# Designed miniproteins, single chains, continued (2): the designs that were tried, part 54

Each design is a single chain, and the fold is of that chain. pLDDT is the mean over its residues in the fold that is shown.

## One batch from the design tools (miniprotein)

Design m5980
Fold by ESMFold2-Fast:
Structure m5980 (fold): chain A 116 residues (1-116)
Amino acid sequence: MLSLETIRRIELSVVAVALKKAGIDLKKYEEDLIEALKAGISPFAVVEADLLKRLGEEGIKKVEEARKKLLEEATDETSIEDLVEKAAKLLGVELSEEEKKELVEFIEKVLEEAKK
């Protein structure tokens, strides 16, 4: 069974890639995502309405399928970089090296700040 930390890494990776696909600036939700994790709230609850507006019903379905697939396939040893790459492939997002680095650094920052 996956640790809570691994579940959070998976969910944030899917959320970050979905925000990128929707053309939403990661900084828009940074503080809200940190506070949600501190409160034990799913990061999807923070972004779901904006993702639905921008990606539509089919887009939300793909986001939920990506989350489910990563929860089934990932382990506690799966890196954030690997989770971002897998989420990008599942959501049909092509990431440059710089974009992948930006997403990984964002996820690491949100996770670290949520521990404080």
Scores: mean pLDDT 86

Design m5981
Fold by ESMFold2-Fast:
Structure m5981 (fold): chain A 73 residues (1-73)
Amino acid sequence: GLEDAEEAHRRGEEAEKAGDYATAASAYLLSGWYYRSLGRLDEAGEMFAKAGEMYEKLGDLASAARAYALAKK
């Protein structure tokens, strides 16, 4: 539900602040999929874009590209 999307987003923000970009990327992807399943496409796109940014910080450009593709409306 919405609470699952918000919890995943919160975990992503906490991981990002800690510099744990791998955990942040995973949490943001999960949040994006929850928002997408709820038809909340703007929030889903935002979460997928945040995941892409985390993958860029990790130097994983292939995963970043995939995440950004998911963010595209």
Scores: mean pLDDT 88

Design m5982
Fold by ESMFold2-Fast:
Structure m5982 (fold): chain A 63 residues (1-63)
Amino acid sequence: AKDVQKSIEALKDASPTVRAAAAFSLGEIGDERAVEALNKALEKETHPAVKLAIQRAIEKINS
């Protein structure tokens, strides 16, 4: 729960596995500071599984 900034940075990682894990972590943390970074990541993401992870994270934070 302490690493919001690290998870935001990991959304830009070259590995789709790392990006998906970062999105999941941000959704579990529920910090609204992540919403802007998640939306930006979603606009640039092409990997279907990572897109789904980002969408779920945004939905969870906004719930």
Scores: mean pLDDT 81

Design m5983
Fold by ESMFold2-Fast:
Structure m5983 (fold): chain A 91 residues (1-91)
Amino acid sequence: MKPQIYRRQKQIQFQAQKDGDYLFRLQANGYNILQVRLIIINLDDQRQHIRIQDNSGFAQLRIHLQEGERYLILMEAIGLNSEPTITITID
């Protein structure tokens, strides 16, 4: 039997609590990760920030945010039993 490749997607909303540079780090856990995709959409102006990483379980974006800005964070991982998780830190 050939192992089945899975595509896992997650979506969260985020609102900046203070002004600063925010680091969004996507980590996909699993075996044979083929691709991860991180898309951050500003809900007020529809501006998108996209990071796609092939042959890796990791992607990151650094974005300057102002207090109160609202974002939609879309996460995708392709691989065996891959699951995307996101860590958001302010610098």
Scores: mean pLDDT 78

Design m5984
Fold by ESMFold2-Fast:
Structure m5984 (fold): chain A 85 residues (1-85)
Amino acid sequence: SELRLKALELLLEALMLIMQGKFEEAEKLAEEAIRLAREAGDEELAERIRELYEEAKRAYEEGDVARLVGLILRALGEVIQLELE
């Protein structure tokens, strides 16, 4: 699960970059996260990462800071859950 953990860590970093308006850097980290999830054989995680990232971009574009923070907390929860296995 090392690849899955790294994928979620990269997603969390990408979401934090979205909060800073650094979309080009965030996109690169999100793409790498999806790639690592697929290398781990976890297509469900890869799709979940893509969905969370796209939703976070929409939340930022709409000015919905509360929703963006909620998505970051959700991603953090998934990292913590995987580490506690």
Scores: mean pLDDT 85

Design m5985
Fold by ESMFold2-Fast:
Structure m5985 (fold): chain A 62 residues (1-62)
Amino acid sequence: AMAEEAKEAAKNKDWERLRELFRQATSLQELVRLSKAALDAGLTPEEVGRLARDVRIASTAV
């Protein structure tokens, strides 16, 4: 699952892989799941926020 890959990439501090996974997120729900997986792996909310900003995802859903 993408969330499991994000968790593994976060543990390895593989920022390129994390950005790729976040780019592949096609919905706000997927982005939230990836963000939670990264946080669970020890990333800070600031680091996760920067990853979300680095990807050009059209997210207007709230």
Scores: mean pLDDT 71

Design m5986
Fold by ESMFold2-Fast:
Structure m5986 (fold): chain A 92 residues (1-92)
Amino acid sequence: DIEEKGEILREIGELMLQLSVDEQVAILSKLSREEQGAVLLGLRLLGKDEVVKEIAKRLGLSEEEVEKLIEEGEKLTLEELKRILAKLKELI
């Protein structure tokens, strides 16, 4: 269900927004490309484009690399997104 995937992605973004930008960057640096994509997509879905840009700048990611990561996040299944959310809850 597309609606359920959107809800989990927004929950991932909201969880990350509880952290400072320094902490968000530290967490993202430990994640796989697919997991980074889920986080960046979740933040974008929450309208946090300026947060995405700041994270990208601090990780040394180009605008093209950010879009590729978000595309990887868009391809994730609901079960993969639930696993990523669970992993992030353990890291935070």
Scores: mean pLDDT 87

Design m5987
Fold by ESMFold2-Fast:
Structure m5987 (fold): chain A 104 residues (1-104)
Amino acid sequence: YEEEIKKDPNNAEAWLNLGSKLASEGKYDEAKEYFEKAIKLDPNNAEAWLQLGQVYTLSGDYEKAIEYYEKAIKLDPNNEDARYGLALTLRTLGKFDEADKILK
């Protein structure tokens, strides 16, 4: 992934994959930066918005996580992972009725 970025810094998928690796290592702030680079290069990539939502949830920024999950769902309405992530985050905030609407 790092080698791909050195060869082509416009490779959105390489930035996305590196961000995912950093998030799995608990490096949430670095992961956010790399996901933001991926989105800047390809703003229609639903997976990048989903990953950004997940990393914000893991870092405890639930309001931003909700915003990014909603962007992922708008780009890919059939993305079950994005809907599930949004619903869980809403439930964490006590917004049970809103969460149920997402999952129906």
Scores: mean pLDDT 81

Design m5988
Fold by ESMFold2-Fast:
Structure m5988 (fold): chain A 116 residues (1-116)
Amino acid sequence: HMSLEEFEKRLREKVAAERDRLFDEAVQRYGLTPEQAEILRRALDEVSDALLEKAVELYKEGKSIGEMFDELRAEADRLIDELAEKYGLTPEQRAVLREMADRLLATLLHEIAELK
């Protein structure tokens, strides 16, 4: 079994790489303006950081894979709602953020399952 430090390091590296890839893809796919890109990047960074912190916390607490999956999905949904309000996102911008967050969550859940 992996140490907490090694688990956190591997998750951070994988999530950071996927976050950057998803952001670049969204900018190209949706033709985001620089202003839209900056707002969405800030929101995506907050989602990424919060989900990573929650995953490390749940791993430290010895939660099962199923419990981690359920809590991380709930956290992602909550964060999208809060960040859409915080940044004044349009429905279209909120949809882009949710798409990026869902794909980040899928990567995070895959890595957790692979490391356990």
Scores: mean pLDDT 84

Design m5989
Fold by ESMFold2-Fast:
Structure m5989 (fold): chain A 67 residues (1-67)
Amino acid sequence: MEVEIPASVASVEEALANLRKAAEQGDPLGVVRYALAIKLLDPNHPIAQRVLDAFAAGDPEAAVAAA
């Protein structure tokens, strides 16, 4: 499964804020989408890696919890 990277994200701080909002709303696809954006800007970001690892394991609820 491939998730589209949001074109509106200009920084890690912006992507992280949007990822947290998606997590608060229970949106696993939004959480993964912004985690991918963070990973693109900062490949070593621990929150983004944790979210993507949980999603890759097939657990969208764990991906939301990891945010």
Scores: mean pLDDT 74

Design m5990
Fold by ESMFold2-Fast:
Structure m5990 (fold): chain A 90 residues (1-90)
Amino acid sequence: GPLAEAASRVLELARKAAQNIGTDPEKALEALAEMVTEAARAVPPEQAGDFGVSVRLDANGNIVDVSFRSPHPELRAAMEEAAALIRAAA
C-alpha cells in the first residue's frame, strides 16, 4: 500500500544520502530533501503535527545529525532506520 511504498522509498533515499555524505554534500542534501518529501506525502493532514524532521549541518553544509518523527509505525520504523544509516555515515 502507499505507506509501505513510502517506507521503501524513504530507505532507498536514506541509503543514497548516506553514500554521498562526506563526498558530495549537495547530493546528500538533495537525497535527504526528497526522502522528507516522500515521507511527508504519506502522512494524512490531520496527523501532520506528529510528523517532524530535524537536520543539523556543519559550517560547510555537511549533514552531522538527523532525527525524525512519524505517527505511523511502519513509516516511523523506516525513518528511524534512515536516521541510523545517515548518522552512521556522518
Scores: mean pLDDT 78

Design m5991
Fold by ESMFold2-Fast:
Structure m5991 (fold): chain A 67 residues (1-67)
Amino acid sequence: SEKEKEELLEKLRQAIEELREAVERKEPRENLEKAAENFLGNLEKAPLPEEEKEELRAELEKVMEEA
């Protein structure tokens, strides 16, 4: 359903924000890399349009560059 897709998208965006906060806290790089790997795995399995997935991948890459 569209509601389920919206909720999934919100959860994925929240995960990126949590990762950004972990970067700001200077979490160990190993933990950040593991969190990013888990996020990407979830994103690939998500029933979302490729356009949305590309945007989320770009946001993740930007956060990881700041680490």
Scores: mean pLDDT 82

Design m5992
Fold by ESMFold2-Fast:
Structure m5992 (fold): chain A 58 residues (1-58)
Amino acid sequence: MKVESVDISVVRTPDGTWVASATLTYDDGTKEVLIARAPTAEEARRAVEEKAREVEER
């Protein structure tokens, strides 16, 4: 299946880590959520983007 859209959000947790979530919407309307945690917002976003790329390549 092809991914039609990817929505990424990044939030800071009270313990000082960052959580990035990517919501993938497929061409059939199905949605999948990927999550990554990192010490910085940039690392969390990068990690979840890499996970989304792996899903898009399959």
Scores: mean pLDDT 79

Design m5993
Fold by ESMFold2-Fast:
Structure m5993 (fold): chain A 75 residues (1-75)
Amino acid sequence: TKEEEEEKVMREIVAKLQEVAAAIVADPSLSPEEKEELLREMQEVFEEAAELLKEDPEKAMELIEEAVERMRALI
């Protein structure tokens, strides 16, 4: 069903963001302030993606993938 598909995409989004969050927290080159800012940006992206998921799951995943690539470039 559509609800099962939305749940699956949401689980994938959460998993990707959790991996990046763990990498940010573990990175010794980042200051505590930089870590806090990146985690806050990640939360904002998650909220935006959750809203997009209701209208366009593909766009929601695109947004998350772009955010993950940006954050990975900073680590």
Scores: mean pLDDT 82

Design m5994
Fold by ESMFold2-Fast:
Structure m5994 (fold): chain A 115 residues (1-115)
Amino acid sequence: SKKAEEFRKKVAELVEEMDRIYEELKAGKITPEEAARRFLALVDEFLRLVAQAVEDGILTKEDIDFVIEALDKMIEKLRELRKQVTDPELQAQLDATIDRLEAVREYLRELKEKM
């Protein structure tokens, strides 16, 4: 559907923005703490989009697989960033966010099996 295509495009754009932030971090243009704050904001937007798509009933099994792939990429980047961040409050936020993304991934796998 058109709504599913737009959803996939928005998710892809968020993943691309995460990659851009990580390139800035690798180039020394931003701190790990700044990268973490930006990643957390992108994850919040991603989870908002996923929740809305679930509520609207627009997700196919293929769309769920695409979202799980995006979740895996986000989890990997957050884990890499977690090793570089030294602020304990930000470390706790990253750990909680990783746990939340893993829980959403399990929820989506169960949702797919019921379809």
Scores: mean pLDDT 88

Design m5995
Fold by ESMFold2-Fast:
Structure m5995 (fold): chain A 81 residues (1-81)
Amino acid sequence: MDERLRRAKERIRELIEEARRAFEEGRVEEALRLLEEAERVLREAVEELRAAGRLDAARELVAEAVERMREIAPVAEKALA
């Protein structure tokens, strides 16, 4: 259970950091695709955690993902300008 949460957090972090690099390099389309993949991973992990009754873990995962997205927002805004 905790291993699944750790793996999901690591994958989401990896995808968001790859998206940040893609935005910094002007690869906007690739960055958006990476963020779409991160959302898919997050949704699947949240659904699994909810099905297992791990509501606190699901909330923690969402909160961490939202915070990481907030951190890359300025880079994305600059790339889209």
Scores: mean pLDDT 82

Design m5997
Fold by ESMFold2-Fast:
Structure m5997 (fold): chain A 87 residues (1-87)
Amino acid sequence: SHAMFTVTELLIATNEELIEAIKDLIENQTEEARKKVEEAIEKTVEEIKKRNPELSEEELKAIREEIKKLIEEILNNEKAREILLKY
């Protein structure tokens, strides 16, 4: 399903801290939770850069935007939110 695909892509692209931040945002929908997600995205991109030092700034920007897109898809899809919350 599209929901399973979106959650799977997010899990592959992200770390535990970002997954927990997204879960908190799904459950609470506060500005504080949104800020925590933004901070976790930045940490995830930094980790990707550390593991792949040859990635350009343009490629890192594309990765950041794709992660944001996957998060928006989860937030807008009830089934995707259910799958992620059970993870």
Scores: mean pLDDT 83

Design m5998
Fold by ESMFold2-Fast:
Formats: sequence, structure tokens, C-alpha cells
Structure m5998 (fold): chain A 58 residues (1-58)
Amino acid sequence: MKTYQVSLLVRNKETGEEELLHYTIEAESKEEAERKAIEIAEKEGYEVLAVKAIEVEP
């Protein structure tokens, strides 16, 4: 597993406010890390506008 910092530009569905969210996610790939972060944000009531994952040092 690798550790990724995932940055999401999101819109709060209730307030319409745009926010930048950061998650630290362990995943096998950048693609898996992005998918996990999007799922978390959507479950919290955010619309995902953009996503970027960067592998971080252990």
C-alpha cells in the first residue's frame, strides 16, 4: 500500500459553498485513492468538482 494526499475541490450541496478538502488515504494506486476520497466527500453531502492525488513519503 502507498499513502496519498488527495485534494478535492467540492461544493457543499446544502450551502452552495466551494471548499478545498484534503484527505490522507492509503491505497494500492492513485486511482483507488481518488475514488475513495470522492466517495467520502459525496457521502458527506459534497459535489466533487475536481480531484488530485499525490503520493506522499512514508
Scores: mean pLDDT 81

Design m5999
Fold by ESMFold2-Fast:
Structure m5999 (fold): chain A 118 residues (1-118)
Amino acid sequence: MSDVEKAKELLDKGKKALQEGKYEEAIKYYEEAIKLAEGKDPVLLAKALTYLAGALAEQGKYEEAIKYAEEAIKLAEGKDPLVLAEALKVLARAYLLQGKEEEAKEYAKKADELEEKL
C-alpha cells in the first residue's frame, strides 16, 4: 500500500471513530494520515488537517483547531475548492464554539459562496 492510499484509509477510520464520539482515536488516525500525506499530496494533507481541526474543535481545543484549519486553507487554496470550503466550514465552527460569532459568520459565508460556484 502506498503512503497516500494508507493516509486515505486512516482518514476513513478517523471519520468512523469521530462518528462514534471517539475523539482521541480519531485524532490519532488523522495525525498518522498527516505524516503520510506530508510532502507527497498537498490536497490530501489539507483534507487530513481539516479533519484533525474538526475533531480538535469538538474537544474544545479551539486554538489548535483554528491553527490547523488555517494551514489546510493555505494548502487547498487555488488547488481544491471542495477541500477549501470544508476547511473554511471547520474554521467557522471553531470560532462559533469559541464564542466568536462574527468571525464564524464571515468564514461560513466564504465557504457557502465558494460551494455555490461549484
Scores: mean pLDDT 87

Design m6000
Fold by ESMFold2-Fast:
Structure m6000 (fold): chain A 75 residues (1-75)
Amino acid sequence: RLEAVKENAQLILESVASKSGPETTKILNELIESLATQDLESTVEKLREAYEKLKKTDPKTAAVIGKVLDQLEKV
């Protein structure tokens, strides 16, 4: 169910944000808000943009975003 996948994605992003630096946490919080308030297409676009931005500077967080993208795209 889409809602369950979105809830799981939110929990994963919140967990990573709690362990991240201020810049990464800001990006992750924007993604969490998008999951709660925006449609799936807009959220996937924002996740993809965050992945591209972070893959060079924070590859561990980018890998987590990539897994969230994979889960949402399978719905």
Scores: mean pLDDT 78

Design m6001
Fold by ESMFold2-Fast:
Formats: C-alpha cells, sequence, structure tokens
Structure m6001 (fold): chain A 59 residues (1-59)
C-alpha cells in the first residue's frame, strides 16, 4: 500500500538523518562534514515532504 511504502521510506530517512548527525558529531574532515551537512539537509527536507503526503493519505 502507498501508506506502508511512505512509512518505510520515512523510517529509512530517519536512519540516514541519525547517521548524518553522528558523522557531524565525530568527523573532523571538512570535506566529509560538508557532504554530510548537505545530505542531512536533503534527507530532512525529503522526510518533511513525505510526512506531509502521509498525513494527506491518512485522512
Amino acid sequence: SEIERLREEIERLEEEIERGREILATSTDPVVRRVAERELEEAERRKRELERKLRELEE
């Protein structure tokens, strides 16, 4: 179902966000940190979009 797929994708994005935050907390490499920041921002934005779509479908 579409709702199940969205929940699974949101869960995967949560895992990506957690990994990104851990990289930023532990890494001292400026290139790695810049890539992690960009990927974290993108994952957070995508999660927000999917959460909005999920709410629309849950009505």
Scores: mean pLDDT 85

Design m6002
Fold by ESMFold2-Fast:
Structure m6002 (fold): chain A 61 residues (1-61)
Amino acid sequence: MSEEEREEKIELVASTLRSAGFTAPEEELRRIAEEVVERNPEASDKELVEEGVRLYRERFA
């Protein structure tokens, strides 16, 4: 994955979590997004978002 693609995917996941009303600090949402993208480099954008939501719920729910 290129650095440009990686950053785009991280932003997509982080922005989606933010828009979904998750109230964790921006840096925590970014960390979740980064971890999901790094663990799933071949996943689609939809799959990355779904994994980000799951990881957030496991951490904060």
Scores: mean pLDDT 78

Design m6004
Fold by ESMFold2-Fast:
Structure m6004 (fold): chain A 78 residues (1-78)
Amino acid sequence: MEREKEIQAGLDYAESLIKEMREALEKGDYERAIRLLEQAISTLEAILKYGTPEQKERAQSLLDEARKLLEEVRKKLE
């Protein structure tokens, strides 16, 4: 029960990082967006080790989105 609450807080945190990343992209701050995406990816990877099946499914979906966005943002800096 306690771990599930910690993992839920981690999911909420990762979602907040993705939201802040979208705001950084709107401002053209691609370096900030990359840092936020890398932090979100790290958080989501930790959730995949300890979450419930439902939490892991959500984390995997967010992780796939974050990884795709990271590749797109990196291409704009090159």
Scores: mean pLDDT 82

Design m6005
Fold by ESMFold2-Fast:
Structure m6005 (fold): chain A 74 residues (1-74)
Amino acid sequence: RQEDIDLLTEASRFAVEAYRRGLTPEQAREEALKRGFPKEVADLVAKSVRTIENGVPGAREGAAQIAADLAAAA
């Protein structure tokens, strides 16, 4: 299972790099598929980018901010 661990490590590094490049989760997923990652790993990359966006105030997409504003209003 070392190959699975290595693949997940590479995918995690790519997710951080994709976020730094300003890619959306969808764009990061497409890039991961182009790099030869399996669909399941590409889906994980997209989820990781979304998680980074949601954890950073002022994330580009604004969706996290809208969700936070709605939560604060509730």
Scores: mean pLDDT 68

Design m6006
Fold by ESMFold2-Fast:
Structure m6006 (fold): chain A 61 residues (1-61)
Amino acid sequence: SIEEQVEKALEEGKKNGDELKGRRYARIIRTRNVSLEEAKEILDKTDKNMEEVRKKARELR
């Protein structure tokens, strides 16, 4: 269930010492109705490419 995916996300964040990241995973799971693995992929790609995407978007304006 989505609730189980949310609990796993929060627990993983706590284990890794990054509770904020765990909460971000949980929010994506609830908002997008996706699994924890999909939420991780979404957040990782967003964070990793954020600066480059922003720079390219500004250059195209």
Scores: mean pLDDT 75

Design m6007
Fold by ESMFold2-Fast:
Structure m6007 (fold): chain A 89 residues (1-89)
Amino acid sequence: SAEEEREKKFDEIVEERAKILGLDEEKKEELRKKLREKREELDKENAERVKELNEKLASLSKEQFKEQVELGVEMVELAVERTVELRKV
């Protein structure tokens, strides 16, 4: 179903561009072939880039969580030091 919807949208784009450009059926089929080749190239490049971005986002989320934990620990240590100093008075 997703593949059928994708092909339907692709055909709609080809038809719309052919109509705008006033292409005959032979030139429309040539356009379809060229756009399909370009789509496959872009899909391959985009899949790799999306994977890299998802890996970077996961890494950033882990680093941000670690930073929040470190700040929490520092705040607790400061509170403990204040308590110790107050007991010396």
Scores: mean pLDDT 70

Design m6008
Fold by ESMFold2-Fast:
Structure m6008 (fold): chain A 63 residues (1-63)
Amino acid sequence: MPSPLVLEAEILEALGRMARAVGDLELAIELFERAARLYEEAGDREGAERARRLVEEAREELE
């Protein structure tokens, strides 16, 4: 059974992807950073790494 923190992180990651798709890069970065923190708290190393990559990609698009 996945941790409630992992489920919250997955929801935030999905919302971040939606924000990115509509061009709200600032919101996408915030949501991905929150997801990365929750994955880290849950001990989900793969989720945290993925979310951090999404932050970096969104920051690259912002500049």
Scores: mean pLDDT 85

Design m6009
Fold by ESMFold2-Fast:
Order: C-alpha cells, then structure tokens, then sequence
Structure m6009 (fold): chain A 75 residues (1-75)
C-alpha cells in the first residue's frame, strides 16, 4: 500500500532525526508514535499496522542506541 510506505517514510525520518538529536528511547518512542498515528490516520492505515510500524521502529532505535548507528534504510 502507498499509504503504508508514506507512513514508514515519515516515521523513519522522525526516528533518524530523534537519533541525530540524541533523544532517549522514551522521547523517540513518543515522537515516532505521534507521527505514525498522524500519518496512518491520514492515509487510512489500520491501527494494527500502525502499531507494527511503531514497534519495528522502536526496536530499530533500541539497536541504534546499543550500536551507535541506525541501520541503512533497506529501501
């Protein structure tokens, strides 16, 4: 779905910006959740898929804090 791709792109941008700004996991989670919910509702992405995107990005952010690097976007 084009909507899912747009939600992912917006969340990924916010996730990377949060990491660049040195935000904690809790702060990044709030920012990612806010943008994914906002964009997901705009593009009609189901709440269950929004939550999967959020959970995936939070796990990516946790790994970035452990390794000092956000993995490259595979797209």
Amino acid sequence: SMGIMRVWSAGNRVMRQSFSDGLSLDQAQQNITQVVNQMGNLYGVPSSQQQQIIDTMINMYRRALDTGQIQPNPW
Scores: mean pLDDT 86

Design m6010
Fold by ESMFold2-Fast:
Structure m6010 (fold): chain A 71 residues (1-71)
Amino acid sequence: STEEEVERLIEELRRLAEEARAAGDLGTASAAQKAVEDIEKMRKEGASDEELLRIARKSLAELRRRFAEVS
């Protein structure tokens, strides 16, 4: 379901934050943590699962690209 996919992407963003922190990329770690917080806030404010999925996918792709560039 879209809801399960959103939860999976949130977990992947949290994992990316931990991986970036372990690698010393504090900028990417902070950005990934903020992305999780923003998605959770949007969910509480009534954003649709489709909107959350779109934003989570975009954030994860962008942050993974950024992490790869500095690692």
Scores: mean pLDDT 86

Design m6011
Fold by ESMFold2-Fast:
Structure m6011 (fold): chain A 70 residues (1-70)
Amino acid sequence: ALAEARELLRRAEELLDSDPEEATRLAVEALRRLGVEVSDEEAKEHGAETLISAARLVIRHREAPDRFEA
């Protein structure tokens, strides 16, 4: 789950300059593994860099301790 999404994002970042289409696909897969549904239209509109950024934010949110401290 989270570890798989992180690995997919890392690969997407590596491919961003050489293969942006594959980078976009990997970022979408990372988001889907995090439970975020992304349509083909949204993927085309946002592009690889934005999708990678969004997935990173989702991972950070999921890893953040859900704890309130007074």
Scores: mean pLDDT 74

Design m6012
Fold by ESMFold2-Fast:
Structure m6012 (fold): chain A 87 residues (1-87)
Amino acid sequence: MELADEEIERQRAILDSLLQEARTLVEKGNLEAARKKIASARIQLRSLKEIAEDNFEKSGNEYWMEKSQALIDEVEAELARIEAELA
């Protein structure tokens, strides 16, 4: 389970970085650059879903999928908050 946790932590760090950059750009009024960072975070979430699905197909263990879904839900909630500030 440590290997799955390491991958999820890696994905979390990437997503957190993109979210911080998007938030900073919104605060500075650079809405176009903020939207690009949000798009990058959405691409990273899609990559995480693909990794989780591939691992589940190969291992048959739902642990990675469950942990990945929790991270996805958390990041999607934060993206929704940032996107609301762009409206």
Scores: mean pLDDT 79

Design m6013
Fold by ESMFold2-Fast:
Structure m6013 (fold): chain A 81 residues (1-81)
Amino acid sequence: SLEERLRELEERADRLAKEGKKEGLEASIDVGVAAVVLAVRDVVEKKLKKLGKESEESREELKRLEEQAERLLRRAEELLE
C-alpha cells in the first residue's frame, strides 16, 4: 500500500538524515509531504461520503491525490538510491 511504502521510506530517510546525509533529509521531506497529501485525500473522501457525492468523477479526484503522493514517494526512492 502507499501507506506502507511511506512508512518504510520514512524509516530509511530519517536514518540517513540522522547520520547527516542531505539526501536523507530531502527524502524525509518528500515523504512528509506525501503523508500530508494522503491526509488531504482521506479528508476529501470522508467529505464526499458525508455529502453523498460518491461518483466516478469524485473517484478520479481521489485517484489524482494518490498519484501525487506516489510521485513524491518515487522521488524519495530515487534520492535514496
Scores: mean pLDDT 82

Design m6014
Fold by ESMFold2-Fast:
Formats: sequence, C-alpha cells, structure tokens
Structure m6014 (fold): chain A 57 residues (1-57)
Amino acid sequence: MEETLERLLEAIRRHRATSGPGTEGDPEAVRELLRYARELTEEVGPEETGRLLQERL
C-alpha cells in the first residue's frame, strides 16, 4: 500500500512537471499514473485512495 501510494504520488508529480499550457504532458507518465491509481484503488478502495491522495498532495 504505502509503496504504491508513493509511486502514484511520484507519477502525479512527474505528469504535472511535464504538463503545461499547450502541452499534453508525457504519455508514459500518464500510463504510470493510471496504473498505480488502479493498483492502489484495488488494494484500499476508491474512497480511501481519494483520502490518501488528498492528505499527501
């Protein structure tokens, strides 16, 4: 759980760092973000996933 959360947070930060006005960002970073978000949601459920992201972001 905690490792998956940390990987998801890093993927979100990487996506935000590569995204900007007129830029769609890195598609690989988007894929990583979606993969870790799914894995975390499967482990703790969507409500707890949202709570953890809100606390850490």
Scores: mean pLDDT 72

Design m6015
Fold by ESMFold2-Fast:
Structure m6015 (fold): chain A 62 residues (1-62)
Amino acid sequence: SAVEEAERLVKEADRHEAAGDYKTAANLYIKAAQLFKYAKLPDEVVKELIERAREALRKYNA
């Protein structure tokens, strides 16, 4: 399902972030957010993942 795929992408993004691969982490968080939005999960879940992606991009651009 889209939810299961999004959950896998979040775990993958978390691993990339822990490894310092902030650009890949950001892209995976955005993809997960898109899948959760498509699955009609609460807006708060989508916003949290977008914010995590923004934080990762800030670290990448630092």
Scores: mean pLDDT 88

